# Designs tried in a protein design run: designed miniproteins, single chains, continued (4). Part 81

Each design is a single chain, and the fold is of that chain. pLDDT is the mean over its residues in the fold that is shown.

## One batch from the design tools (miniprotein)

Design m14814
Fold by ESMFold2-Fast:
Structure m14814 (fold): chain A 95 residues (1-95)
Amino acid sequence: DILKKIEEILEEILKLLESSPKVSESQKEGLRQAIKDLMEVLKSDVPDEEKRKAFEVFKAQTLQIAKTTEDEELVKKVEELLKELGKLVEELLKS
């Protein structure tokens, strides 16, 4: 259930950034790989601290991509989605 909600937010972030012509094809491919890497870590049996670290790496990379659009509204939406994603990651770790 929590993993499905995480996947839904990741899909929404991907759709927002892929819709921007200012995000390069290389950045879009990098984002798709970052999503795959994050989900792999979250589904694995690694320590909670490694899962938190993976989320922080994903967050930093995703925000950097969003900022290249220079679209302040899009950046704010991505920031809000990343905040909700962080809450879901912490909820997953409590389970």
Scores: mean pLDDT 87

Design m14815
Fold by ESMFold2-Fast:
Structure m14815 (fold): chain A 88 residues (1-88)
Amino acid sequence: GKIKKLELLKEEKHDSEFVGGTLTYAIEYEGKLNKEEIIKELQKRFPDLEVGGVLIFDESENGVIYLLARDKKTGKLYFIKVYSKKKL
């Protein structure tokens, strides 16, 4: 597949020793949704985070990926939600 656009929809910060926040994205994708490609793109955007730990992956045309990232400096977890939008 090919990522056409990855857009931040919502950022939530959590006042927690363990959880720093939740990031919600929309992805415009050509072809089949690919979790490895999405993880790689998120890792590029957040070099200070360790991106991985897939919690949910749905490969449908309205698919979703939920994953964990860990801040390399603080050790705090971030939840990342990515909702797919198939582009015509």
Scores: mean pLDDT 77

Design m14816
Fold by ESMFold2-Fast:
Structure m14816 (fold): chain A 94 residues (1-94)
Amino acid sequence: SPLEEARRLISELARLASRQNDSRLFGLAFELQDLLDEAERVLSPEELERLARHTIRRLREAKELVEQGRFEEAARVLEETARYLREQIARAKA
C-alpha cells in the first residue's frame, strides 16, 4: 500500500541519516513517522492514500538528494513535507 511504502522510505532515510550522523535529517524522519501515524487516525482511507502518495514522491526526492550528498536540500524537502502533513491533519481535525 502507499502508506506502507511511505513508512518504508522514512525508515530508509532514518538509517541513511544515522549512518551520516545527521541529527536534523534523523529528527525529521521521526517527525514524519509520527505525522503519518496521526494522519492514519484522523484521515479517511481515500484522503490517507492521496497524502501517502504525495509523501512518497517527496521522500523519493529527499532520498535522491541524500545519495548525491545534498543533505541540506534533503532536510528542506522533508521539512516542507512535514509542514504539508501538519496542515492536512489540522484541516481534518477542525
Scores: mean pLDDT 88

Design m14817
Fold by ESMFold2-Fast:
Structure m14817 (fold): chain A 85 residues (1-85)
Amino acid sequence: MKRGEEMAERLLEAGKKGNEEAARTAIEFVKEGVSPEEAEVLLKKIAEDKSATPHTISSALAIAIAAGADREKALKLAKEKIESL
């Protein structure tokens, strides 16, 4: 899903500017509305990216849970990525 990938790129770029910018970007995504499918693509792209920080991973996980994505799958993916940092 193109929007999920675009959201991942925006969150990663916001994370490079700092944790507050990443948090504000995540809040705007939740306010605009995120589908479960978009959130799954977002989290997967963040998990595959080497520049992802614990904050960007946690923000993506929070978005996925809020959007109603598969909770067990989202938690597993986020945990594996954080443990690999």
Scores: mean pLDDT 81

Design m14818
Fold by ESMFold2-Fast:
Structure m14818 (fold): chain A 53 residues (1-53)
Amino acid sequence: GLGLDMVEMGKAYTLALKDVETGVKRIEEIAERHAGVRDAALLMAEDIRKQAA
């Protein structure tokens, strides 16, 4: 359900602090499963990439 995927998204964010590419890909995968949160998840992924660049 959405609640569990939000928890997984938080874990992916933590992983992105260590390995940005792996964490970002995980967030994008969650976005694909839940179209209703796709835009928010993709914005988070882009923000992480920009900060890491």
Scores: mean pLDDT 70

Design m14819
Fold by ESMFold2-Fast:
Structure m14819 (fold): chain A 68 residues (1-68)
Amino acid sequence: APSVHEQFSAAWERLQAALDARRAEKGRVTPEEALAVVEELAAQETDPRQRALLESLLRHERAALKAD
């Protein structure tokens, strides 16, 4: 079974792949669109640990946007 660290890396790789696909189609991705992609991935996760990691990413990214 993957460790928490391995699951975080896997979730990050999936997010990067989704964002790269969006950039390839539109030339750019806004921070709002990036957050929507993370929300979509979190909503589709059935593993509570993987979902918690994606929700942690959302919380960090939203805090950064609110601060700036």
Scores: mean pLDDT 69

Design m14820
Fold by ESMFold2-Fast:
Structure m14820 (fold): chain A 91 residues (1-91)
Amino acid sequence: SDELELTKEQFRLIALETEADLLLRMAERYGTEEQKEKVRELYEKIKKLVEESKELIKTEKDVKEAVEKLKKKIEEIEKLVKEMREIVEQS
């Protein structure tokens, strides 16, 4: 169902936000100044997309449209989190 899909995407959003927060903390503690700067920029982009996703869930009354739009935002967040992960793993 579209409602089940929306719930799954909301769960994925929470998991990605949690990972981004952890990766930022790791970069701040163990990274070089260049790695910290790059990770902070990626984190800011992720936070904006997370806030937009939360607002979308709150305001979009068409569940199917909410799922389609949320999936696109989550794909963007996943790419940014992957970039953060690659930077942190090179420390």
Scores: mean pLDDT 88

Design m14821
Fold by ESMFold2-Fast:
Structure m14821 (fold): chain A 116 residues (1-116)
Amino acid sequence: SSSARLEAIQARFEAGEDFEAIAREVLEYEKELYEKALEEIRKNPSSPYTEEEVEEKYKKQWEELAEEAKKIMVEEGRLDEKEAEELKEKALKGDEEARVELIAVVLEAEYRKRLA
């Protein structure tokens, strides 16, 4: 569950881990889940889901994450609108360092919301 994951991430940050390091592990885990989902579809051609639907869902999840991260970075004054859009575009094109940064921004913002 996303709630249990966020609680575990909060505990790790409070133990002194950097959000970038945590975000890197989250990225690797999400990649593994995506690859497993595609392999399950390939093993079962009678599945109600297609490879294209799995790929579209993954793309949409990244688009939603990137837009939220951009909004947070601009709202908090971390980047201006142009810089945040450029980082978003890099992440959507598959740049791993940009993706790690977007995940870290969202995780940090969710952590702060839980403390409020």
Scores: mean pLDDT 82

Design m14822
Fold by ESMFold2-Fast:
Structure m14822 (fold): chain A 82 residues (1-82)
Amino acid sequence: KEEEILKALNDANERLAEITGPEVAFKAGREAAAKVPPSATLVEIAFQRVEANAQKARELGHGEEADKILEEARKTIENYKK
C-alpha cells in the first residue's frame, strides 16, 4: 500500500530529524522536494527527503546511523514495488 510506504518513509525522516534537528531536516527536505520532477509521486518525494536528510546526518558525524535508516527506507520501497 502507498500509505504504508509513506508512513515508513515519514518515520525514517522523523528519525533523521532527531539526529539533525527539525530546522535542518525541514530545509533539507524542502530542497530535495524542489529537485524532483513534477511527475514525481508522493513516495518518490518522501524518499528523496530521506536521502537528503541522511546526507545531512552523515555530514554531522552520524553517517553510520543515517546509512542504516536509509537502507531500511530502500528496503521498504523495494519490498512494496515487488
Scores: mean pLDDT 78

Design m14823
Fold by ESMFold2-Fast:
Structure m14823 (fold): chain A 80 residues (1-80)
Amino acid sequence: LTDAQIRAIVDALLRKGLLDEREGALLEGVLRANRATLSLDQLKKIVLAFLGNRASAEELQAIAAAQSIDELIATIEALS
């Protein structure tokens, strides 16, 4: 994960109202601490854990279906 990718993920989730500022800061910290070793599957699991009950089953399924980091970011940006 690059700093730009971490910021894009966090900013998208904040913009969609899926995280508050405190939750966004915690997610950013977790992603930064683990960025060198995170697989796409681990990244998706972390994001899904932070979303909890804030996202619909359809939105969670869309996130789980992402095949790359860029697709994950685009999927979050497309959430309602």
Scores: mean pLDDT 82

Design m14824
Fold by ESMFold2-Fast:
Structure m14824 (fold): chain A 85 residues (1-85)
Amino acid sequence: MEEDAEGLRYAAAIARELAATAPADTPLATVLREALRRAVEEGKLSEELAAELLELLDRLEAGEEYTPSEELLAIGEYSETLPPA
C-alpha cells in the first residue's frame, strides 16, 4: 500500500516538526493527533488508517490521563483482596 507508506512518512515528518516546536508540556498524543489530521487533510494519509491510529492514541491517552471513577471503584473492590504492595 504505497499511499499508506507515503502518508505515514508524511504524518511522521509533521509530528516531528510539531514536537520540536510545541511546548514541553504538550502531550505526545496531541502532537500525533494533529499530524494525522493534517496528513488526511492534504490527502497523504487514508481516513481508515488515520482512524485506526487515532483509536490507538485515544487508548494511550485514556490510560495516562486518568482512570474513570467507575473503573477505579471496580479496581478498588478487587484490590481489597490483595495484600498491600
Scores: mean pLDDT 61

Design m14825
Fold by ESMFold2-Fast:
Structure m14825 (fold): chain A 75 residues (1-75)
Amino acid sequence: MEELDELLEEYRKLAEENPFVGTEKSRELARRIGELVRELQEKDPAAYEEAVKRIQDFIDELADRIRKKVEEMKK
């Protein structure tokens, strides 16, 4: 889980720094997170369920924050 936590934190920093511009780095981080989750599914189903829940909560909150910020700027 340490690797997952580091990837999520790095993704958060990138998204907050560049919320309106998709970067190759942010896309690669998302892909690596997906790959890590897939590996967990193969090796440790319990850790997989925990990782999926953590990622979904994290991404949902971050996406909402970015979306609201974009909408505020349009007004």
Scores: mean pLDDT 72

Design m14826
Fold by ESMFold2-Fast:
Structure m14826 (fold): chain A 68 residues (1-68)
Amino acid sequence: MLEELKEKYRRAKELADEFEKTGDEAVGREAIRLGDEVIALANETDDFSAHAIAVGTAVIKVLTEKHL
């Protein structure tokens, strides 16, 4: 579970970075969608590391949404 959470977080971060460079709204929306999945998984995980990842993901979502 934690490994899947980290991989999805990494993917969401990569898409958010790509959106920042290209302005492609479809990429931005996909980053937000993956971010929502990461937050949902983190809420199901009783682990401090998962909580930290959820906070980081929420920041990425807010920054991505600001530019959509």
Scores: mean pLDDT 77

Design m14827
Fold by ESMFold2-Fast:
Structure m14827 (fold): chain A 61 residues (1-61)
Amino acid sequence: NERVKREAAIRIGKSVGREDEARRLVEEGYSFTEVADKLGVPASLATGLAIESIGDELDRE
């Protein structure tokens, strides 16, 4: 889902203090994996943040 990928990329940006840059990269069409790579975030952390984004979307609240 586009929203989940966008949220994952933003969380990656927040983890390294580059949230605004992560937002711009997503708007330019980069995937969350490409955003993680450009911001120097390990793929394992990027995957964890993507799972959290899916969990938030599917939360019973």
Scores: mean pLDDT 71

Design m14828
Fold by ESMFold2-Fast:
Structure m14828 (fold): chain A 108 residues (1-108)
Amino acid sequence: SSSEKKKKLENEMELRIGVVEGMFDIVIGIILAIRASEKKFKIESAEDAEKVREELPEKDKELIKRIEEEKEKFVKKLEEAKKNGDLEEIEKIEEEANKKILEILKEM
């Protein structure tokens, strides 16, 4: 049915937005893991991760802030495309997000 097709499309779009969010979160996690490794510190909890965040060099704090701002911008664009039912726009935004993630990884 038309209603069933709409629900499947909405679920697919929601999943794809979650993947983009998760990719930005993974990049932040990589930064924290690298810095913890340099200090021979093992991240075994969310509290341990927060300690690493607080002790980061200023340039890494600014990088994480930029990553969080880019994540918010892409999620906002994806949510707007989802409201419009525009899967082609979602695919385009995903490609742009992937390019941005690669640029960030090159800065690390």
Scores: mean pLDDT 85

Design m14829
Fold by ESMFold2-Fast:
Structure m14829 (fold): chain A 92 residues (1-92)
Amino acid sequence: MDKYTDEEIELIKRYLKKVKGLSDEQIEAAVKASNGDLLVMNTILSSIFGGPTPERVRLLIEHIGEEKTIELLVTLGLVSREEAEKMIKELE
C-alpha cells in the first residue's frame, strides 16, 4: 500500500494539534496505529473528523486488529471502551 512520507506525517500531526486540539499522546497513538499507511491513516482521520462509522471501524480491525482498534478509538476520545466493544460486537 502507499505510505505517507515523514514530511506529510509531520504536517498531519500539526493539523490535528491545531484544528482538533489533540494531545501529543493522541497524535502519537494515531501515527503508531497507521504505521504511515495511507489507507489506515485516512481511515483514522475520517473517524476523527466524521466519527467512527461501522465501515471505518471494520477497516481498522482488518488492518490493525480488534484490540488495537479499541485502544486507538478510546485514546482519541471518540468512544468509551464500552461503546467500542459494543460497536465491534454489532459488526459480528
Scores: mean pLDDT 82

Design m14830
Fold by ESMFold2-Fast:
Structure m14830 (fold): chain A 55 residues (1-55)
Amino acid sequence: SEEELRALLARALRLLHALHQAGREDLVTQFVEDLSAARSQAELAAVVDRVEAEL
């Protein structure tokens, strides 16, 4: 749904900000690439969940 997608994008943005503040540029680059490669909401959610768990 739009609400779920919006929530995922908000989580992704917060994670990008957190990684950048932590100086984890390599993880920022990987995260952006993985997000760009995601072709479904489920794939996007999986990328966000994985990166969030690695923090």
Scores: mean pLDDT 83

Design m14831
Fold by ESMFold2-Fast:
Structure m14831 (fold): chain A 75 residues (1-75)
Amino acid sequence: MRERFMEEADLSARLLGALTQAVVAEKNGDYKSAAEAYREAAKIAREGFQRLGSKEWEQVAKDYEALAKKYEEKA
């Protein structure tokens, strides 16, 4: 169980980092950086789904993929 806990902690930390970058970019009107950060968040969430099998991670990935696409269209 330690390895699984460490994987969840690593994924959560990486996801938080990507989301922090996305929010900062959004507030600054930097849609290109916001799109890239949400794309990274979606990638981390997809990795979480593959490793952990949780439907919550799959839903999170889909949500951030949609946000990345929205901001890519504005960039």
Scores: mean pLDDT 81

Design m14832
Fold by ESMFold2-Fast:
Structure m14832 (fold): chain A 105 residues (1-105)
Amino acid sequence: MEEEIEIGIARIIAGVVKILIDKGLYEEAVEFALEQLKKFLEKGKYKAALTLLEEVSDILLNDESVPVELKRRFLEEAIELAKKYNNEELLKKAEEYLKKLEEKE
């Protein structure tokens, strides 16, 4: 029950990230996403953190207007957060997205 609500919040947060990107606020979008990811991890809300990582990564990788350096920064900082919080699932997912980014860019 609580996990479903937090996954819903993660999707709303990803929607805000997309709005910021659509407005050309790319750096602010990445910083906001990383701050929210860290907050979920600090609270042990790992399914919400994973959902946020997946949704934001999909948004960033599918938007050609976002600088590749900011896409890479998001994924590299997400990897470091996953390591800090010993979340192997989040780590593997962030590494998969980083590999996809390097294959496209």
Scores: mean pLDDT 87

Design m14833
Fold by ESMFold2-Fast:
Structure m14833 (fold): chain A 85 residues (1-85)
Amino acid sequence: TKTYVLETELAGHKVTITITLAEDGSITTTVTVEKDGKTEVYVFNSQAPAGWSDEQAVAAAVRAALQALVDKLRAAGEVSGRPPV
């Protein structure tokens, strides 16, 4: 089992992405989002593609996690958005 950690920022939130790769290609991606003392944790389970390499598996997991997080943050922002009144 190998573990990778990436820190980034998205829409003012501090994002920590932890990727755990199992020998069978199982991937557990944990995304920790911090803003103003609030911490949210999202866990994504996925499978590495056939013939996977550590680099390809990590890159795919990071991209998927960031996209899912962007979608969640945008959906929440749009639902709670200010009406143009």
Scores: mean pLDDT 71

Design m14834
Fold by ESMFold2-Fast:
Structure m14834 (fold): chain A 95 residues (1-95)
Amino acid sequence: MATRGELDKDEGTVTLTPPEGQLAGVAEFLVKKPGKYEFTNTGSAPVTISVEREGKPERSLTLEPGQSAVLDLEVGDRVTFEATEPSTVKYKKLD
């Protein structure tokens, strides 16, 4: 089951669990609050983060457990989190 939501908070947690019989857990968020966000993989499995923005190439990165990355996000950006095993990503707005 894909989780869908909005990125409208300064802090939060994304939990990814592959559904029974499926290869990946997916969560997709539409950015409502723009800014610089730090994403930290606090889980035990790698998480791939992809950002889609109209008129721009898709940006994708993989966070290993314990890794962090800062992404500059605009209103209307679509952020997708994917993991093939249960994992967790925390996010924090920096600005």
Scores: mean pLDDT 78

Design m14835
Fold by ESMFold2-Fast:
Structure m14835 (fold): chain A 85 residues (1-85)
Amino acid sequence: GLPELLLEPVRELIEEAERLIREMEEAGIEVPQEAVDLLRRAREAFEEAKRLLGSNVPSGEEPLKLLEEAEKLAREAIRLAKEAL
């Protein structure tokens, strides 16, 4: 449905960031703490957006705004992690 169409691209981006950080840790590369913190914040924003979209109470533009923030945070985490390579 529409909620899954909104959630899926952001979920995939977060999963890409998680995979990259995991691969770096497995390779013994030091992951910037800022990248780890940004990924954590991205996940928190995503889970809150998912919760609001699953609610029976209309939450206006808040879920979309949270998904935009989650996407921005996840992209920045990926950028910082790649700079450490």
Scores: mean pLDDT 86

Design m14836
Fold by ESMFold2-Fast:
Structure m14836 (fold): chain A 71 residues (1-71)
Amino acid sequence: MVKTRMELEVVKPGESRVVRAENDGLTPEEVEQLVAEMDRLEAEIRKHRETDPQRAQKLAERYREVLERLA
């Protein structure tokens, strides 16, 4: 059976809300921590995309690493 569900919602830079996250390999606490880290990275990417594109690119790389851990 294949069931992976992960939804992230960013309200504003610095304000994020986790809609839902589910993963069979991780504890609920680990999932929550990783999702919170992704939210922080995404908010910072949005904030820096216009002012500092190089920094935003570095943050995007880290975001992908965390995302792969959840997959």
Scores: mean pLDDT 66

Design m14837
Fold by ESMFold2-Fast:
Structure m14837 (fold): chain A 69 residues (1-69)
Amino acid sequence: VEEVAKKLLEAAEKGDLKTAFQIAYQALREGYDPEKIYEEIVKLAKEKGNLDAARRAMEALLFAKTVLS
Protein backbone atom coordinates (compact mmCIF):
# COMPACT_ATOMS: atom_id res chain seq x y z
CA VAL A 1 0.00 0.00 0.00
CA GLU A 2 2.73 2.51 1.01
CA GLU A 3 4.74 1.91 -2.21
CA VAL A 4 1.59 2.27 -4.35
CA ALA A 5 0.63 5.53 -2.61
CA LYS A 6 4.19 6.91 -2.97
CA LYS A 7 4.36 6.15 -6.72
CA LEU A 8 0.86 7.52 -7.31
CA LEU A 9 1.69 10.74 -5.42
CA GLU A 10 5.02 11.11 -7.31
CA ALA A 11 3.24 10.81 -10.67
CA ALA A 12 0.62 13.38 -9.54
CA GLU A 13 3.40 15.75 -8.36
CA LYS A 14 4.93 15.60 -11.86
CA GLY A 15 1.51 16.21 -13.46
CA ASP A 16 1.71 12.79 -15.16
CA LEU A 17 -1.95 11.90 -14.85
CA LYS A 18 -1.69 9.00 -17.34
CA THR A 19 0.93 7.28 -15.14
CA ALA A 20 -1.07 8.13 -12.00
CA PHE A 21 -4.15 6.43 -13.51
CA GLN A 22 -2.13 3.36 -14.61
CA ILE A 23 -0.63 2.96 -11.11
CA ALA A 24 -4.08 3.23 -9.47
CA TYR A 25 -5.73 0.92 -12.03
CA GLN A 26 -3.06 -1.79 -11.66
CA ALA A 27 -3.15 -1.60 -7.84
CA LEU A 28 -6.94 -2.04 -7.79
CA ARG A 29 -6.69 -4.92 -10.30
CA GLU A 30 -4.17 -6.59 -7.94
CA GLY A 31 -6.67 -6.37 -5.06
CA TYR A 32 -5.35 -3.40 -3.10
CA ASP A 33 -8.01 -1.71 -0.96
CA PRO A 34 -8.75 1.77 -2.43
CA GLU A 35 -9.61 3.11 1.05
CA LYS A 36 -6.18 2.08 2.40
CA ILE A 37 -4.45 3.70 -0.61
CA TYR A 38 -6.49 6.87 0.03
CA GLU A 39 -5.48 6.93 3.72
CA GLU A 40 -1.79 6.52 2.83
CA ILE A 41 -1.97 9.34 0.21
CA VAL A 42 -3.46 11.66 2.87
CA LYS A 43 -0.72 10.69 5.36
CA LEU A 44 2.12 11.25 2.85
CA ALA A 45 0.63 14.55 1.61
CA LYS A 46 0.47 15.90 5.18
CA GLU A 47 4.16 15.02 5.65
CA LYS A 48 5.18 16.73 2.35
CA GLY A 49 2.60 19.56 2.44
CA ASN A 50 1.60 19.10 -1.24
CA LEU A 51 -2.21 19.06 -1.08
CA ASP A 52 -2.63 19.72 -4.83
CA ALA A 53 -0.68 16.56 -5.72
CA ALA A 54 -2.69 14.59 -3.14
CA ARG A 55 -5.95 15.80 -4.74
CA ARG A 56 -4.77 14.72 -8.22
CA ALA A 57 -3.66 11.32 -6.90
CA MET A 58 -7.05 10.80 -5.20
CA GLU A 59 -8.86 11.82 -8.42
CA ALA A 60 -6.85 9.22 -10.39
CA LEU A 61 -7.70 6.57 -7.78
CA LEU A 62 -11.43 7.45 -7.87
CA PHE A 63 -11.47 7.37 -11.70
CA ALA A 64 -9.72 3.96 -11.75
CA LYS A 65 -12.25 2.63 -9.20
CA THR A 66 -15.15 3.93 -11.34
CA VAL A 67 -13.73 2.27 -14.50
CA LEU A 68 -13.42 -1.07 -12.65
CA SER A 69 -16.99 -0.87 -11.26
Scores: mean pLDDT 79

Design m14838
Fold by ESMFold2-Fast:
Structure m14838 (fold): chain A 74 residues (1-74)
Amino acid sequence: MLSPEEVEEIIKLLEEAKREGLSREQVLERLKEKSPGVGELYAQFAASGEAHGLSTEQTIDLVITMLRLEQELS
């Protein structure tokens, strides 16, 4: 499981990616380098989000929300 510090670093990475306007593929590559597990989670949300017409920014916001909830429950 990710430490609280690792979760904060990943959230920071996602916030920076959102500010930079990165593509889903670029976000996934950065996440996989930092945490393969979060990269896989993002890939699943990105695929589901694409099917439902969500933007990359909306997908990032969902993943950040999920990471925050996991951190609070841990």
Scores: mean pLDDT 78

Design m14839
Fold by ESMFold2-Fast:
Parts: structure tokens; sequence; C-alpha cells
Structure m14839 (fold): chain A 74 residues (1-74)
């Protein structure tokens, strides 16, 4: 088959596998995204000199990440 048709087949197979494991994959991606998002807010607060707010964002990022890990254990 053509290279384009082969790529379409691979993409479709990956999408089907992802949909089958949707909940687990979404939780993992969400956890990583939450951690990155809160790290960004923490860095911004530190640059602005708001150390208290920076600590709060760091703590919240860790708590949300752990919460999502707990959901995976169920």
Amino acid sequence: MSPEQLREKIEQARKELLEKNKEGTELVIEGASVTVRYLGKMVKARVEGDVEKAREYGRKGNEESLKLEKEKEK
C-alpha cells in the first residue's frame, strides 16, 4: 500500500488502542498536565516576589497529582 495509507492505518490502530484504555490514559495525562501547570504558576509567583503564593501553588500541584495517582490504584 502507499505510505499515506500505511500511516492512516497506524493512526487508526493507535486511536482504537487509546480509546480502549481511555480512563487510565486520561488520568496519567491529566496528572502530568496538572503538575506542569502548577509549576508554571509557582515560578511566576516567585518571579513576582509572592513567596507565599508560590508555595501554595507548589503544594496544590503535588496534592492534585497524588489524588490522580490514588484514582489509578482503585
Scores: mean pLDDT 64

Design m14840
Fold by ESMFold2-Fast:
Structure m14840 (fold): chain A 67 residues (1-67)
Amino acid sequence: MSDEELKEKLKENEEELLKYERELLAQYLAGKISPEQAEKQFLEYVRKLLGVDLSDEEIRKLIREVF
């Protein structure tokens, strides 16, 4: 899958990703997870959504280029 296809898939799932990010933020504010755990869980969720085995830095780069 090309980077362009991955970026398109991220954009198609923007609302779902924002909902999940808000859920992680709520868990962080409730003291259930650390900021580092929240970021890791979000990046793992994105990786599963895209169906790819990319590094956290590659996932961060895709997110920055789409949003």
Scores: mean pLDDT 81

Design m14841
Fold by ESMFold2-Fast:
Structure m14841 (fold): chain A 71 residues (1-71)
Amino acid sequence: MKTFVAKDLSGRGAGAAAGAAAKGYGPLKEAIARDQNGNVVLRVENASAREAAARLAKLGDKIVDVEVVTE
């Protein structure tokens, strides 16, 4: 498995950047988004890259970390 982690110290644009990155991947095993306190705010499993990207983009500035696990 390959894992991609996107982090932004400011939190601003992290969701949009992670959504754009996820569009470049094939089928995803898992995508996990966390807020500034480390709480999981979104988890997507066995999703297409397009679906994961759309859901991540909707989170906006609420997330600071996104972990994407690919095959």
Scores: mean pLDDT 61

Design m14842
Fold by ESMFold2-Fast:
Structure m14842 (fold): chain A 78 residues (1-78)
Amino acid sequence: SPVRIEVDEQRALLAMRRVVGESDDQLLAQVRQMVKAGELSPRTLALLEELRDRGVPLTPDMEAHYEKVKAAFAKNEE
């Protein structure tokens, strides 16, 4: 799906940024801002998936937002 491709491309960019010194705390700060703004974008999904795959613990509001973003895009992938 086009959304999945965009998410995967964003995740590849985040992985490269990690190599050049971007911290997990910087990604967490971005996710906190997106949750407060109610942002449901492919970039939001990419950041949340990347943090989860890195084993970074998410707050309950971040986990709830992750489920909302997944649900919003899952219907467009089938």
Scores: mean pLDDT 81

Design m14843
Fold by ESMFold2-Fast:
Structure m14843 (fold): chain A 81 residues (1-81)
Amino acid sequence: AEAQRAALREAVGRAATRIMNGEDPDKVADELIAAMRAAGHPDGLAWAVEAFRRLAEQYRNAGDTEKAERFERVADKLAAA
């Protein structure tokens, strides 16, 4: 449980950094889905969806609509997995 949560948190953090640096949201989402499936944590995808939705809301409130849309795209793809 602890190791799975730590790995998930680290993967989400790296994914968020990649999105901020302009990487393809679909590629980032695919890597995150693979990491969570490997971890075997059933709540991992749901947690990541919520984390990215909160990030999208924060960036939208800060006036960064482009970053907000990228985070929402990642969340949408994770929710579909």
Scores: mean pLDDT 80

Design m14844
Fold by ESMFold2-Fast:
Structure m14844 (fold): chain A 67 residues (1-67)
Amino acid sequence: SAAEQIAEARAKAEEAAERANEITARLRELEASGKLTPELRRELIEEEAELTMELMHYTVLAKALER
């Protein structure tokens, strides 16, 4: 059903947001501890960007399914 598809899209958006927040927190922790290498910073920023795009995708999908 449309309601199930909307719920799934919302759940995936929430999961992506939570994972992106975890990466942001880890970046801050690693920087504060002096353990953040340039390579690790790049990898974490790239992963955060991918999760942000996933969040946007599922948010838009959920709204489209509601119309």
Scores: mean pLDDT 88

Design m14845
Fold by ESMFold2-Fast:
Structure m14845 (fold): chain A 95 residues (1-95)
Amino acid sequence: SPEQLREIRELTERLLDSLIESTRNNLPIPVGVQKNIVDGLITELSTLLPQDVVDQIRELLMKVLDYAKKGDVEGAEKAREQTLRLLDQGVQRVS
């Protein structure tokens, strides 16, 4: 539904923003915890969006995690922007 799509978009943005802020402030979130959050998000997205879009979002989320692990805030922000743009395009196609 449009409401579920809006909620998942907001949740995705909040999670990415929290991860990037933690990276920017040198606050380590354990990689296993970050991976579990991403896996949970992908599971939810898989119920709402086409598999092709979900697979691309998964790859971008993994890039955000990789950049965050390296302390690369710029790389993480770029990958975040690509993730949200792709998510927004996916939402528009199924709305």
Scores: mean pLDDT 80

Design m14846
Fold by ESMFold2-Fast:
Order: structure tokens, then sequence, then C-alpha cells
Structure m14846 (fold): chain A 67 residues (1-67)
């Protein structure tokens, strides 16, 4: 997973929602929802690739800390 790509996509979404006049609490809620989806999708991908559970948890913790 490319953390920088996901961070840039989240930032772009926030900027567009802010331009459209969305309340900040809704923007923050959508951003948190997308963050959880990204982490969930990455977990599924790593499991399908045969990555050990301990390594999956470490990689997801690193990704979450950088989002």
Amino acid sequence: MNVEKHRKELERMKEEMKKDGWPQDLIDGVAEGLKLIVLGVERVILKHEGVPEEEIEQRLAELEAQL
C-alpha cells in the first residue's frame, strides 16, 4: 500500500467537500470512514497474499499512524 497516495486522496476529498460548503464535522466523519475502509481493504489484501497475522497487524498499525 502507498500511504502517500491514500493521504493525498483523503486531502483532495476534504478540499473538495470544503469547497462545496460541507460542514467540517461531516468532512471529518467521511474522512474517518474512508480511513477505516482503507485499513479494512489492506487487511483483506494482505491475508489473501498469505502475509502472517502478526505482520499484517504491524503494517496496519504503521499505515494508521501515517493517515
Scores: mean pLDDT 77

Design m14847
Fold by ESMFold2-Fast:
Order: sequence, then structure tokens, then C-alpha cells
Structure m14847 (fold): chain A 85 residues (1-85)
Amino acid sequence: MLSDEERVDRALFEAMDRDGSGVITKEELREWYRIALDKNLTDEEVTAVMNEIDKDGSGVATFEEFRAWLAEQAARSRELRAQRR
């Protein structure tokens, strides 16, 4: 059973992980931005976001890395004035 926090993280991960591979690729990240935010990221933009998630340089984002990234986003959002990032 997933906690509420894990369920949210998992739902976002599954939204990005369209093929159910268990990792997020740059292509899946780009697609998520398109469907969730109606925004088509450039290769540079998607690479920048992936680099924030993929701290260990594996080339893909695991669920653990994705959770860590979401925690970072939440921490940044604690500063209400941070304006998204």
C-alpha cells in the first residue's frame, strides 16, 4: 500500500512512464510536459529537466530519482515566492 505522498509520486511517474518500463526517458519526460502542461519542450529544455532528476548520471530517471526530484520541487515550492522554480 502506497502512502498519499508515494501515490502522488507514483501517479506522476506513471504519467511520464508511458511504456511502463520502470524508468523515465527524455522522450517520456517531453511527452508528459506536452500532455500535462500543453508545452512542447526543446531538446535543451528536456535535457535540463532530466539532469535535475538524474543526479547520478544514469541517463534515465528511476522512481527513486524521480521521488527525490519531486521532493526538491516541493521544497522549492515551500518558498511561495520562488515562482515555480
Scores: mean pLDDT 70

Design m14848
Fold by ESMFold2-Fast:
Structure m14848 (fold): chain A 67 residues (1-67)
Amino acid sequence: MAEEYAEKAERYGARGAAAGGEHGKKAVQFSQLAAEYAKLGDAEKAKEYAEKAERYANIASQEAGLG
């Protein structure tokens, strides 16, 4: 469901914000887009941006030396 992707993206956006850097900033941006598309009922785009938020949060964590 679209709301599940928004919730997942919010968690990765928060982790990206904690890690910081350009990739962390991108994770926050993609989490916001996932939430917006979920509000519009676009589950496909909500999922796409949630997956991008996850990828960028993971990159940010690696760059911050958190993994």
Scores: mean pLDDT 82

